# Designs tried in a protein design run: designed miniproteins, single chains, continued (2). Part 30

Each design is a single chain, and the fold is of that chain. pLDDT is the mean over its residues in the fold that is shown.

## One batch from the design tools (miniprotein)

Design m5019
Fold by ESMFold2-Fast:
Structure m5019 (fold): chain A 94 residues (1-94)
Amino acid sequence: SAEEYLNKGIEAFKKGDFKTALEYFQKAIELDPTYARAWLYLGQLYFVSFDFENAAYYYNLAISLAPDDPVIRATALSLLKFAGYEAKESVPLP
């Protein structure tokens, strides 16, 4: 399932294995491209790699996919603000 791949990616991310984390987050998104939480973690992966522009894109995509999810919204907005980016109302799937 998409959730199973996301959880495997999160475990890899916590261990600093960013390549394995990327592969699992991509698998989660391939199974469910509307899975906002997977896009949020993909953004986080880019953020820790100092790719703030791609991180901001994925954070805004996560907000767009789950606008009423207070956890996704608060997390994404906090990280956007830290990177000096603003929230966007809608972002198309890549």
Scores: mean pLDDT 83

Design m5020
Fold by ESMFold2-Fast:
Structure m5020 (fold): chain A 77 residues (1-77)
Amino acid sequence: MTEEEKIQKMKEILKKRGYSDEEAELVVQALKYADNPDPEAQKKAIEYRLQALLSVTDDPEAKERLIANAKAELERL
């Protein structure tokens, strides 16, 4: 199975679990970049993960905490 086929299968699984197309794409991009140890790829993984979490979070205080945690992770790169 190619990497692209794995990504497509992951998106289909996420959609079946109630994720939108946009949310599934953000999750897949976060996972793809997280598998690359390059600092630039790690930064993108953190950013896509933050966007995915923000898309399913309506509470302003929870959003602020997610943003703060992402900033702390980026500062460690």
Scores: mean pLDDT 76

Design m5021
Fold by ESMFold2-Fast:
Parts: C-alpha cells; sequence; structure tokens
Structure m5021 (fold): chain A 74 residues (1-74)
C-alpha cells in the first residue's frame, strides 16, 4: 500500500541517519495516512515518537498533509 511504502522508505532514512534524536516529515493525501506512515516508520526503525504535528497544504489546487515528528532512538 502507499502507506506501507512511505513507512518503509522513511524507516530506511531514519536508520541511515542513525542519530539518537531525529526530526522527520512525511507528505500524504490525508492526515490519517501521514500519521500511519510516521507511526509505522518509527516502529520499524526502533524509535519512539516524542512529538507529532500535522499541517494541511494546498499546492496547485491539490490538498496535501504534512506530518512532522520528533523521534528518539529506543
Amino acid sequence: SAVEAKAEALAAAIKAMNEPKVTVQVVAPTEEEAREAIERAAKIAGYKIVEISFRRETLGGRERWVGSAVLEKV
């Protein structure tokens, strides 16, 4: 699924950074998909979510959701 693909890509990026604390952003069609992608990616990478926020954007007449999170390595 689109959420699974986004989560796997984000998890790979988090693992590549290998930092104790990371800030990540995900863009998705819905707030729910952005949330799920971040939650799944954090779980896959072995990080916990310490802060999460969402913002709606419109670009070229298309609605998008940007999820931002601060994650800490477990």
Scores: mean pLDDT 86

Design m5022
Fold by ESMFold2-Fast:
Structure m5022 (fold): chain A 85 residues (1-85)
Amino acid sequence: MEPDPSRPVTTEEELGLDEAQREGLRVLLQVVEQLSELVRQHPSPEVRTLAGQQVQRLLDAVLAGVSVEELRRQGEQGLEQVRQA
């Protein structure tokens, strides 16, 4: 059960998502990737900490059962806040 060579195959059409949900999930995944890249690769420890806090907020929202559309909105806002820091 450990798919080592597989990337996370997110086939939006096969997940039964509507067009708005597919778009929201696509943007959310891009935002999470950008925040995660800032946490891993940004030269400033302070910016890395801020990016990590935004990732944690998104994770908390997922655990709270927030919708994909709301997660996308929160993620985009968080990414913008980190980039403006």
Scores: mean pLDDT 70

Design m5023
Fold by ESMFold2-Fast:
Structure m5023 (fold): chain A 105 residues (1-105)
Amino acid sequence: MSDKEKALKHAEEAIEHGERAIQLLREAPNDFQARLEAMKHAGRAAKHAIEAANYALKAFPGDEKVQEAAERLLEAARGVSKDPTNLEKIRELIEAARELKKVIE
């Protein structure tokens, strides 16, 4: 599996975990167990986002558009890690991961 293929796979996993976190927070905002599960999915999204960004940088060294998309995704992942129940921050991570996918496809 190439670094590009790993970046795409991790970006997709970040999107899927982020979307699941949003679903749990929206459907059961006052449910303690749903909130804990959402935090777990948000943490997984952040981890996969970091891996996606790092593999993209390895696959396309010196590509300015890839560097900008990867840096945005790393910043979004840090935001989610600091506030894993913040819907806005999780959405920012999902959008940054989608942008990275577009740039490296």
Scores: mean pLDDT 90

Design m5024
Fold by ESMFold2-Fast:
Formats: sequence, C-alpha cells, structure tokens
Structure m5024 (fold): chain A 85 residues (1-85)
Amino acid sequence: SRRDRLIEELENIIKELEELAKQFRDEFDNGGLAGILYHDADSLRWVIEQARRGELSVEELEEALEIGQQILKNAKKTLDYYKSL
C-alpha cells in the first residue's frame, strides 16, 4: 500500500542518517553532529511507530518523509564539506 511504501522510505532514511552519524563520530570526531543525526533518526522512528498504531494519516507520513528527506540532504552536503577538508 502507499502507507507501507512511505514507512519503508522513512526506514531507509533512518538507516542512512544513522550511517552518516557514525561517520561524523568515527571519521571526523564530531560527536555533536552525530548526536543531532541520531536524535533526528529517533524522531523519525517514533513517527513510524505512531503510524503503525494507526495514529498518523498518510498525509502526515508524507510530511514526515519530506522533512526526513531534507534532513538527509543537508547531512550529506555537510559530510561532503568535511570530506573536502
């Protein structure tokens, strides 16, 4: 269903955010940026949990996905900057 696809896309974003957080922590010694990304991943995980309980609409899931995509895009740009140093 559309709902299942949105949840799967959110799960993929969570995974990528946690992988980026690990890179900031382990490769760049940036626990601050890592902490922010882990917190963002946990917030999206909470959205998925609420959705699975039937507490969120498809529209609210689409909004959460757009927010998650923007966070991921910004995190990737930040990583590219750090790799360029």
Scores: mean pLDDT 89

Design m5025
Fold by ESMFold2-Fast:
Structure m5025 (fold): chain A 67 residues (1-67)
Amino acid sequence: HMEEERDRRALEEAVQALKKTIDSELEYAKTNKDEERIKLIEQAKEVLDKDPSAEGIYKASLLLSKV
């Protein structure tokens, strides 16, 4: 009984929330000069930018879990 517009909005908000988290994690990693962590976080951001879907969120989250 959910409208497709509501499902799309929820997904869009989830993508934006994860992007905000990625940006915060990236700034923290840069402050600590952790090159390996920076690389993983940047890869997560690229994955999410190319695939702003549930699968993209999952893949980006897996990359973030490696740090």
Scores: mean pLDDT 78

Design m5026
Fold by ESMFold2-Fast:
Structure m5026 (fold): chain A 113 residues (1-113)
Amino acid sequence: MEELVEKTLEYARKAREAIEKGDFNKAIEYVEKAVDYLVEALRKEGHPRADEIEALLREMVEALKNGDYDKAIEHAERARELLLQTPLSDEVKEAGLAVVDAAIEIAKKMKEK
């Protein structure tokens, strides 16, 4: 579990750094990797809502990759709401929020392009 959370936070941080450099394609790749580690962490938590959160996170990544930034924000905000409402460990919740926040920032900046 700890390694999955650490990897999620590492790739969320790398996504933020890529955003600051204006490398949005690389930022999206880092968000996708962060989501892969995050969904494994959610599965290990075993909460009934893990499947719904996983689906929203994956749809968020696909929307970013397809250039549908409004849909990416919609899925990200819904995932954020479920992460906050679901009784997950604080570490998994914090990691999930970091990923969602990075995805929203990418989508907002890319909409201005």
Scores: mean pLDDT 85

Design m5027
Fold by ESMFold2-Fast:
Structure m5027 (fold): chain A 90 residues (1-90)
Amino acid sequence: SAGDEEFLRFLREVLKLSEETVEKFRELLEKMTPEDRRKVHSLLVASEEEREKIIEELSKRTGFSKSTIEEFVKYLEEYEMHLLKRGVGL
């Protein structure tokens, strides 16, 4: 949950997303199992074809649309890039 709160804080404070959008992603994170979270991390190094497959599987498991999962992955990639540019150890 600490890692989830840091990610949600990035969405709110750095990307300036609306509270509605932040709450949508909080709900998505709460519906993800540990296996789903491992699959999300694998997306960061996956091929485009594997990404589409994993996004479809996550959509089916969480009940969120593929477009919402795709948006989530995009913001997660932006968060990882932010951490790399600003240094490790927030």
Scores: mean pLDDT 80

Design m5028
Fold by ESMFold2-Fast:
Structure m5028 (fold): chain A 73 residues (1-73)
Amino acid sequence: LSPKQQLQQLTQKAASAALKGDSDKFTKLVDDLEKKFKPSPEAKKLLENAKEKAKKGDSEGAINDLSRGTGLI
């Protein structure tokens, strides 16, 4: 898979975890994204915000910040 396809697959898995309310799985998948793709400070801030929103049960906000953050990668 190309780097773009790998990023999209991990992003979709993270979004699915958030929709299921699985904040632990969401956090691990976002950590994997950060480790693998080494995002810019701006993208990383969005991904960190997504993790915090998922922990608070804000699945919609988590997915929104995830999409914005991965869009910058």
Scores: mean pLDDT 83

Design m5029
Fold by ESMFold2-Fast:
Structure m5029 (fold): chain A 58 residues (1-58)
Amino acid sequence: MEEEIKKLEEEFKKSLEQMLKYIRDTVPESDRDIAENFYKALVERELKRKIEELKKKS
């Protein structure tokens, strides 16, 4: 369980980093903070959901 959670966190971290790079390359600087906050919130929510599902099954 703990190892699976760490693996999920690592995968989401890499996905978020790639997403933030994409935002940096495609979104104007004036809109970047809003876009970054929006995607960080989405990623955090999804990660929390997956962790809860793991706890439910373990």
Scores: mean pLDDT 78

Design m5030
Fold by ESMFold2-Fast:
Structure m5030 (fold): chain A 85 residues (1-85)
Amino acid sequence: MEELKKEIMKLLQELSRTAREAKNERDMEKAIQIGEKIADLIDKYDPEMSKKMRELIEKAKNATTLEEFRQYIQDFVVLALKALG
C-alpha cells in the first residue's frame, strides 16, 4: 500500500512537470500517457474516482490550447490527491 502510494505520488510529480514544460502536441501526449497510468493504478482502489479522472484525460486530449490542457491536468492531479487522502 505505502509503496504504491509512493509510485502514484512520483507519477503525479512527473505529470505536473511534463504538463508545465509542455510546448507541443508530443509533450502533451507524454503527459496523457502518464495520466492514463495513474488512472489505471487508482482504478484498483477507487474505480469511481478513476472514472472521473479518465473523463479529465479525454477532455485534455481534446483541448485546443496549452492553457486549457494544463487546467484539465491540474484538475486531474487534484482528484488523484483526493483519492490518495
Scores: mean pLDDT 84

Design m5031
Fold by ESMFold2-Fast:
Structure m5031 (fold): chain A 88 residues (1-88)
Amino acid sequence: MTLEELLARVEAAVDAGDIKALSQALTELRKYLKEHPERRKEAIQRLIDLVERKGLTRVAEQMRKALEAGDYDAAFRAAELGLTSAAL
């Protein structure tokens, strides 16, 4: 599965309000990024764009600060919590 497919699954789950599908997609994305650490910056930037499109401006700002600090785990965690809250 590609990064693009995983990000599309995250967005589809948020749009459907499907918490189980969202949790699964985020877990698979996290696993993918552990295997492909060179793709972490790109993936976090694309997640920032996604959370902004969903109106989660505060989450997007928190993720940008984490990304600037090189803290990819903190940026990913902020996206996970924000998107889960938005899908509820």
Scores: mean pLDDT 85

Design m5032
Fold by ESMFold2-Fast:
Structure m5032 (fold): chain A 72 residues (1-72)
Amino acid sequence: MKYVQYMMRIMGISTETDVASAQQLQEFIQELERIREEARANPELSPEEKARLDALIDRTIAQAQKRIEQLK
């Protein structure tokens, strides 16, 4: 998978976070961790691309976790 495809997938999840249920947010976090593992294991990505994806994933997980915390 190309770098841009990983970014598009992560950004897609990020844009749905504000309207997602608590269950969907938990599923998003699991999917983001899967994307993280896939990207880190991908030898076709540069170290810089991997670092950028890691940072984007961290921000998106933090966004989802904050949203879950607001839901009872």
Scores: mean pLDDT 81

Design m5033
Fold by ESMFold2-Fast:
Structure m5033 (fold): chain A 55 residues (1-55)
Amino acid sequence: SAAESFLRSLGLSDEVVAELLGLLGDDVARAQEVFRRSKFESVARMLAEARRLAA
């Protein structure tokens, strides 16, 4: 998927990519929004921002 390809391009592990796709779905715009909000500070920050968007 476009979202999976984008997240993998960031160098994230398979486990982190799977969790992010589970929270966001196959939506590349949401994946890009999570990256923007996290400022790529950490995997933990990306997961926190994804959980905020999923809520």
Scores: mean pLDDT 81

Design m5034
Fold by ESMFold2-Fast:
Formats: C-alpha cells, sequence, structure tokens
Structure m5034 (fold): chain A 88 residues (1-88)
C-alpha cells in the first residue's frame, strides 16, 4: 500500500484548496514551499501555530485551506526524511 497520497488524491487536494481560497496551483506551490521552510525550522507546537496563523493571514486562507496546505508540506518533509533513512 502507498503510505503517501496518490497523485489522484494530491490533485483533488489542490482542487479543493483552489475552491476554498481561490489560489491557483502556482500560488499554492509557493505557499507550500514557504510552509516547508518554516515548519522545518519550528521546534515547538507554539511555533507551528504561529507559522500557520501568519500564512493564513498573509494569504487570506480559510482554516481548511491552511490545513490542506500544511498536510502537503508535511508530506514532502516526511518523504525527505524517509529518503535519508533509506541510506541505512
Amino acid sequence: MVRFASEESIEKIYQKIEELSGKKREEQEKIIEELEERLKKAKTPEEVEEIMKEIKEKYKLSEQAVLLLEALARSRLLREEAEKKLKE
């Protein structure tokens, strides 16, 4: 079984974010990239909360849209960690 979202499921997430926020795929990619960089440096739940709040306010996102973007960003970070562990 695939542990990460399938390409079909990922496309549905992008479509849902566009419906919820009006952000097109290109803009969503920029937001995900910013979330990845910020979340990678966050060490506490409080820092994560502040990052999510700032991104939500900066891009005028709904709670659901921000959570979906976070899920995509975290999926990318988990994939990077899994690739590093495969070298063991």
Scores: mean pLDDT 75

Design m5035
Fold by ESMFold2-Fast:
Structure m5035 (fold): chain A 69 residues (1-69)
Amino acid sequence: LTSMSAAELQKLSGEEIIKLIEEMSDKELTEVFPKLKIAMDARLSKEQKTKLAPVIAGKIIRYIGDQLD
């Protein structure tokens, strides 16, 4: 759910952030991404971020596609 604040996201562990990204809907991830990116940069390694990049991009692209009439 997009109800999490930036401060709450920053308190999550790297493992919790990864799980949250995988479990979020395309809409939820797209809406929370600016806040989530700050938490990812603080908690995740470069390797973990690189591995997640295609998953994140895929979810955002699908959501944008779904919004096009």
Scores: mean pLDDT 76

Design m5036
Fold by ESMFold2-Fast:
Structure m5036 (fold): chain A 84 residues (1-84)
Amino acid sequence: SQSVLQRNPNNYYAWSMLGVQYLNQGDYDTAISYYQRSISINPNFPSAYYNLGQVYRLQGDYSTSDQYYQRSLDLQSQYPDVVS
C-alpha cells in the first residue's frame, strides 16, 4: 500500500523548527527532545542530526557532536536535497 509509505514532511519539520527555536533560546535539553521527536518521525532527515551535533557541541560534548555530524553527512549523501 502506497499510503503506508507516505511521509508527512510537515510533522518532522515542525518538530525540528521547535528544536531550532529552543536552541536559539539556549534551552539545549528541550531542543534535543524536539530533534529526537523529529528523528522518530523521519530517521532519514539530515538537518535534525546536524542540529543535534550543534547542540552537543555547544554543551561541550564534542564526541557526540561529531557522531551526529557524521550521521547528517551520511544521510545527506543518501537523501540529497534539491533534485533535478
Scores: mean pLDDT 77

Design m5037
Fold by ESMFold2-Fast:
Structure m5037 (fold): chain A 91 residues (1-91)
Amino acid sequence: MSEEERRKEAEEAVRLVEELAEEVRRLVEALRRGEISLEEFRRRTTSLLSAAGIALAAAEFFGASEEQLERARRALREAEAAADEALAEAA
């Protein structure tokens, strides 16, 4: 794999983490608005957070910068916290 190809893969992986984290936050708002069921929320957020973790690992493997990794890790942490809070509110 070329250096340019590795760089593109790392950038795409970071973007994917951010996109998946944002989708989790959208699901949190949908749950709060009563637009989705608690069961659907749990299933979808579990899948999205798992995919985001895999994407973060891929970004690390392809050599994303520390700035890119910290941004992705922050987005994921904030999404996880928002999902956990929404689940606690619904309990």
Scores: mean pLDDT 87

Design m5038
Fold by ESMFold2-Fast:
Structure m5038 (fold): chain A 79 residues (1-79)
Amino acid sequence: MLYRLGPVLLELARSLGETREEFTVGELEAVIQKYIDKHRLPENNGILDVSGTVLGEALGKDTVTVDEFRDFLYSQVTE
């Protein structure tokens, strides 16, 4: 199944050099991991520091759990 990215996740993917509009689950997971790695987001007990990022602004939070981060990103895709 292919997922189409919503505006926030599409901007995130474009910032990583991704030009695709549709992703498989595995490709989407790879984009998420690449974003974490590229921005060197600090992780402490499954909590990511997203302060100063587009994601932090969209969530209105400086920190999110890895699960909340993934859940938010998956909420930004459509079939």
Scores: mean pLDDT 69

Design m5039
Fold by ESMFold2-Fast:
Structure m5039 (fold): chain A 80 residues (1-80)
Amino acid sequence: GASGTSAANCLTEVASKESNPGVKQAAVDASLTAEDFGANALADGINSAGKELGTEVPSNPSDCTGLANAALTVAKAKVK
């Protein structure tokens, strides 16, 4: 939906500015999830991954900054 496209665009822009290739790839993967399944699906995916990694995630899936920060936090946890 429109909110998913907005989240995907935000994450794509964050990915373009990220210097760590693992974090950059995770941000790209998150943007594809938002584009295909919407911002709520991205938030659910981040929550699931965050729970497995012990990482806190935002409660507002429409907040682009919150989604980007949570996605980057999970990506950094995955990359170590």
Scores: mean pLDDT 65

Design m5040
Fold by ESMFold2-Fast:
Structure m5040 (fold): chain A 71 residues (1-71)
Amino acid sequence: SAAQALTVRMLRSLSTDQAAAFNAVLEEARAAPSREEAYEIIRRWLAENTDLSEEEIDAVARYLVDQYLTP
């Protein structure tokens, strides 16, 4: 899917330090009490740490929450 391809491309663009920070963010999102809160946690980090557009941030955050973090 386009969202999966974009997510993989984003992850490959991260430095080692950024990847470690993002893994911590994913763990925080996984521990969040709702999928909406998990989405906001991921979206916030991407907005502050990447050059992705708002639409791309939404696509990546939704993909990670829906396909990776949510049962």
Scores: mean pLDDT 82

Design m5041
Fold by ESMFold2-Fast:
Structure m5041 (fold): chain A 65 residues (1-65)
Amino acid sequence: MKEKIERYKKKVDELEEKGGTLAEWRALAHEILDDDINDVEIWQRIGRLIARHTLPGARAGAAAL
């Protein structure tokens, strides 16, 4: 399990460095869910990155609240 977690952390790092799209982040989140990975750090990081793609684009400024 730890080896899988490390592999997914590396994928998160690579996708963040390349500037992944919302669709790519969702696909990665689904892969992690399918592998039943329950790592708080991975999920918090994915959540923040997905939020960055939705909040500044679709729900910017005060509208995001």
Scores: mean pLDDT 69

Design m5042
Fold by ESMFold2-Fast:
Structure m5042 (fold): chain A 102 residues (1-102)
Amino acid sequence: SLSVTLTGPKEVKENSDLTLTFTVSGVPADVDYVKVTLELLNEKGEVLRKQSATLPAAESGTVTFTLKNVKKEDSGTYRGTALAYKDGKLVGKASDELEVKV
């Protein structure tokens, strides 16, 4: 089954760069592409910010997200989500969360 792991530092200094690594495994057979999204969530679980990338080769692998010059407002719960598509239809979804403090 589709699985994801979001890894990175739990604490980072203000005005430094925050690098998060998103690892995708168990991509289903015959998937056309995997879209990976990174979201910053508030305490209510509402999305404050979102960015996306496509996983290379629609297979298991890693995507790196770098947030430059982080500020205290970049603190929160980061949610990484992998969305696997075939023939324009969603066929798999997995997510992982990491709390980061700036």
Scores: mean pLDDT 82

Design m5043
Fold by ESMFold2-Fast:
Formats: C-alpha cells, sequence, structure tokens
Structure m5043 (fold): chain A 83 residues (1-83)
C-alpha cells in the first residue's frame, strides 16, 4: 500500500511536470488512497483518474459525476493541501 501510493505520487508528479520529490504531490496521493481504505471508494476513483490523466481538475469533475459531491470535495481538499 505505502509503496503503491509513493509510486503513484511519483508518476503523478512526472505527468504534471512537478518535482517528483515534492512532498505535496506524494502527500495528496497518499491522502486520497487513505480515503479509499477508510471507506471512500470515490476518492479512489479520483486518485486513479488524477494519476492516469495528470488532470486534477478533470479528476474532481469525474469524481463528482460518478460518486457525488462528497468524493469531489475530498479530492479537492487533498489537492489543495498538495498545492
Amino acid sequence: MAEGIAEQGLKLAERLGVDPTDPRAVGAAGALMGGIFEGNPEAALAASTWAYRGDPEGAVKAAEQAGGKLSGEAFKRAYELAT
């Protein structure tokens, strides 16, 4: 789990053109993945979309459409903490 989160954080940083050692990017991915295992599968969807597309705004929109506003707000919160 921890290794998977770190890998996603590094790949996300590379895709977004940010420093892969930036703790904010890794922290955001970790917070979102943590939400999954605390009973928020829509946060998982947001994190996966974010990592896959490198588009955090699009990921929030997708999460809100698929899982409702709560999942979108959780992703926005994690992303804001990273930025």
Scores: mean pLDDT 47

Design m5044
Fold by ESMFold2-Fast:
Structure m5044 (fold): chain A 80 residues (1-80)
Amino acid sequence: HMKLSTFDLDRLRRLIEGAKAFIEELKKKPTLSQKEKDDAEALRRYLRRVAENLAKSDDPETQRLAEEFRKLAEEIEKLL
């Protein structure tokens, strides 16, 4: 399976911004549909996996991004 050995930091930051926007949309809804819950769970798993891959880096900036992805996954879990 492909490991993130090189990545575009700008693309990762755009993913973080997209995830934040998605979370804010979910927070505004009084009730979540099954599809919205499924989409949120899929995003949570994806963000967690990205965080785990980035955390293996020796680069401090990459480790900080890993922590941001981990926190976003935890925020989604709290909404489910």
Scores: mean pLDDT 78

Design m5045
Fold by ESMFold2-Fast:
Structure m5045 (fold): chain A 91 residues (1-91)
Amino acid sequence: LEEARAASKAAYEALKAGTLAPEALREAVAALAEAEAREARAAGLELPSEEEIREAAERLRELLIAAGVPEELAEAAAEGFREGYLAGIAA
């Protein structure tokens, strides 16, 4: 979890620096979200519904845009989160 958070922070720093391609960000966020969802499932936590995951992804997009992240990167991150989290809860 701490390692995944450090990787997420590194991805966010690369995003702020303008060095992160949208596709690379989507893949990185998807991998992190999938790992997080699998860990939550393994811990016996209540898992969000598909609709709640979609709503969370849309909120993430809105928050990133509000924080000054380019729309293309914000959309890539939100899509990665949605895809990864859905994959993690399904596994």
Scores: mean pLDDT 75

Design m5046
Fold by ESMFold2-Fast:
Structure m5046 (fold): chain A 91 residues (1-91)
Amino acid sequence: MEKEESRKRMQEAGLELGKKALEADKKDPQLGEYVRLALSAAMVLGQTLGLEGAEHVERYVKEIIEAADKGVEAAREKALELIREAQEAVE
């Protein structure tokens, strides 16, 4: 039961982020690109660190969406932050 609940929460978070990326692309292609880069880095971090909980996925999704809502500069900074963390974790 817990595993099914966690999976559903992760799927819902992913769908929300996917919608946000599409909306960002329509408003500003550069904003959409940074949202996608941040998502890619968050996925690498999750796999490398062995994140097992929906809470971790929801946290990354929330941070990315909040950055995108603030604009291109905030989205870029969040993407660079997550990319740096992913690079350090992969080593």
Scores: mean pLDDT 72

Design m5047
Fold by ESMFold2-Fast:
Structure m5047 (fold): chain A 84 residues (1-84)
Amino acid sequence: MEEEIEEMKERVQKLVEKLRPKHPGLADLVEAYGEEVIRYMKANKDPEKGREMLEVIEKAAEEASKAPTDDEAVRTFVKKLNEA
């Protein structure tokens, strides 16, 4: 589990770093949701569910990153998470 948590932290960090220059608000949301996934994994000892949750976040962030403004990216990200 410690190794799995470290891998997920690295995935979240890389995604946040990629998003932050163009979409700082989206980057902050991805960081917050990523931290919640890691907390869920620690509390429930369920790395498989944690990975599933992170994949949903990564997919939503990729679609949101295509938005021309940070405000639109944030709205798209939240909408995509609610659809999952």
Scores: mean pLDDT 83

Design m5048
Fold by ESMFold2-Fast:
Structure m5048 (fold): chain A 80 residues (1-80)
Amino acid sequence: MREELEKARDEIVKKAEELGLSPGDVETVRAALEAMIDAALEGKSEEEIRKITDKYASVASPEARKLIEEGRDRIIEIRK
């Protein structure tokens, strides 16, 4: 599970870089995914993970927000 979550984070962060997002947006995406992965590994509910998503998405660009939401969905799927 941890390895799959870390791989998902790395793939989405790489996608952000490939799409040409700013360094600030890339770091926001990474921080959001790391926070969601920590919550998933701590056994927090899907609702708690979604609250973390919303917090980071609220300060992100529209492009970064889409990647944060994609990361949320992948993290929830892996944890099932």
Scores: mean pLDDT 84

Design m5049
Fold by ESMFold2-Fast:
Structure m5049 (fold): chain A 75 residues (1-75)
Amino acid sequence: SHLDLVREDPKEVAEKLGIEYTVEAVEAARQQLEAAYAELQAAGELTPAIEREYEHALRVLDELLRKIEEEERKK
């Protein structure tokens, strides 16, 4: 199922992904995702389906980071 950060609580989305709702955790998850993508690309294992999943995962992580930064600005 797709994660919809526009409609879901971003903290609950982070919990579903098994990461802490912090800038550091989201950035670490992004680095792990980028490293995994690079390995698949080097192995010639990228398919359109994997590319779509990668792009979706990056969008989810970017939205989580944006929401955390918005909350920190309000403090």
Scores: mean pLDDT 77

Design m5050
Fold by ESMFold2-Fast:
Structure m5050 (fold): chain A 94 residues (1-94)
Amino acid sequence: GKEVEELRLEAEIEIGVVEIAAAVIITVNKKELPKADEEEKEKLKKEIEEAEKIREEAAELLKKIEENPEDKELLEEVLERAKELIKKLQELIK
C-alpha cells in the first residue's frame, strides 16, 4: 500500500482539483446568468448550487485530513470521496 504521507498528498491534490473545478463552474455560470434566458438561468442556478455544495464538502474533507493526518483509512476514504466529487462536477456540466 501507499505510505501515509503519499496518500495524504494525493488526497490534498484531489481536494484542490475539486475546489478549482467547482470555483470555475460557479464563476463561469455567474458570468453567464445575466445573458441567459429563463430556462438557461434555472439550469445555471442549479449548477451553481450543486457546485457550491461540492465545494463545501471539499472543505470538510480537507478539515478531516488536518484533524486526522496519520489515519490511513480516513485518508483513503477522503481520496475516494474527492475523486467522486470530481466525477459529480464532470456530470454536472454535461
Scores: mean pLDDT 88

Design m5051
Fold by ESMFold2-Fast:
Structure m5051 (fold): chain A 80 residues (1-80)
Amino acid sequence: EELKKIVEDGFSEILLKADELGNTEAARLVGEAYKKIKEIGYDNKEGVAKQFEELANKFRELGLDEIAEIVEKTIEKIKS
């Protein structure tokens, strides 16, 4: 229950920052990560955290460091 809220709040924050930066790829990447998380399930904190870690790496590869920092903050909340 708490993990689902952290994930959804994190994705909303990522998408808001992407919109502020004029980035259109973030919605696709977030959608892919969200689909994988739904398959893993919210009972698997480690699996969910790993999907966010992969997402942060993808944003850094694209030079979107500000978005990657938001993803990394969400990972900290997931692991708390």
Scores: mean pLDDT 84

Design m5052
Fold by ESMFold2-Fast:
Structure m5052 (fold): chain A 98 residues (1-98)
Amino acid sequence: MEPTPVEVKSKEEAIDASMEEALNEFEKLVEELLKAGKLSEEEAKELLKKVKELLEKIKELLKNDKDASEEFEEMAKLMKELADKVREIRAEEAARAA
C-alpha cells in the first residue's frame, strides 16, 4: 500500500463532518419510515432525539480523546435497524406492484 499524501485533517473538523453526515442519514431513514406509516410523528421525534444525543456524546468523547466504541456500536445498531426497516418497506412495495 502506498502512503496517503494527506491522512490527517483537523480532528475536530473531521468529527463534526462525520456526525453531521450520520445525522442526515438517520433523518432520511426516519422520514422514509414516517412516510410509509411505520413510525408515528411522536416516535420519529423520540428516535431523532436519541440519535442527536448519541451523536453529541460521540462528538464529546472523540474531541476529548476518549473511547467512543460503545456509542459507535449503538449508532451502528440503530442505523442498521432503521435501514433494515426501510428495506422491508421497499420489499412490500415491490411485492404489491408485482
Scores: mean pLDDT 76

Design m5053
Fold by ESMFold2-Fast:
Structure m5053 (fold): chain A 59 residues (1-59)
Amino acid sequence: MEDELASIQEEKKRYLQDAEEELKNLKKGNREETFKKAVEMLSRAEELDDKYKQLLKKI
């Protein structure tokens, strides 16, 4: 179970980092697409956070 929690946190961290890089790399012609991608990555990180909390509650 600890390995699962570590894996979820690592995936969440990757999505958050990817979202930050997308937001930092906003360009005039690509702002809407870049923003949409960042929002999707943040949404996935939120799903992973929910899964992490659900696993903690089962212990």
Scores: mean pLDDT 74

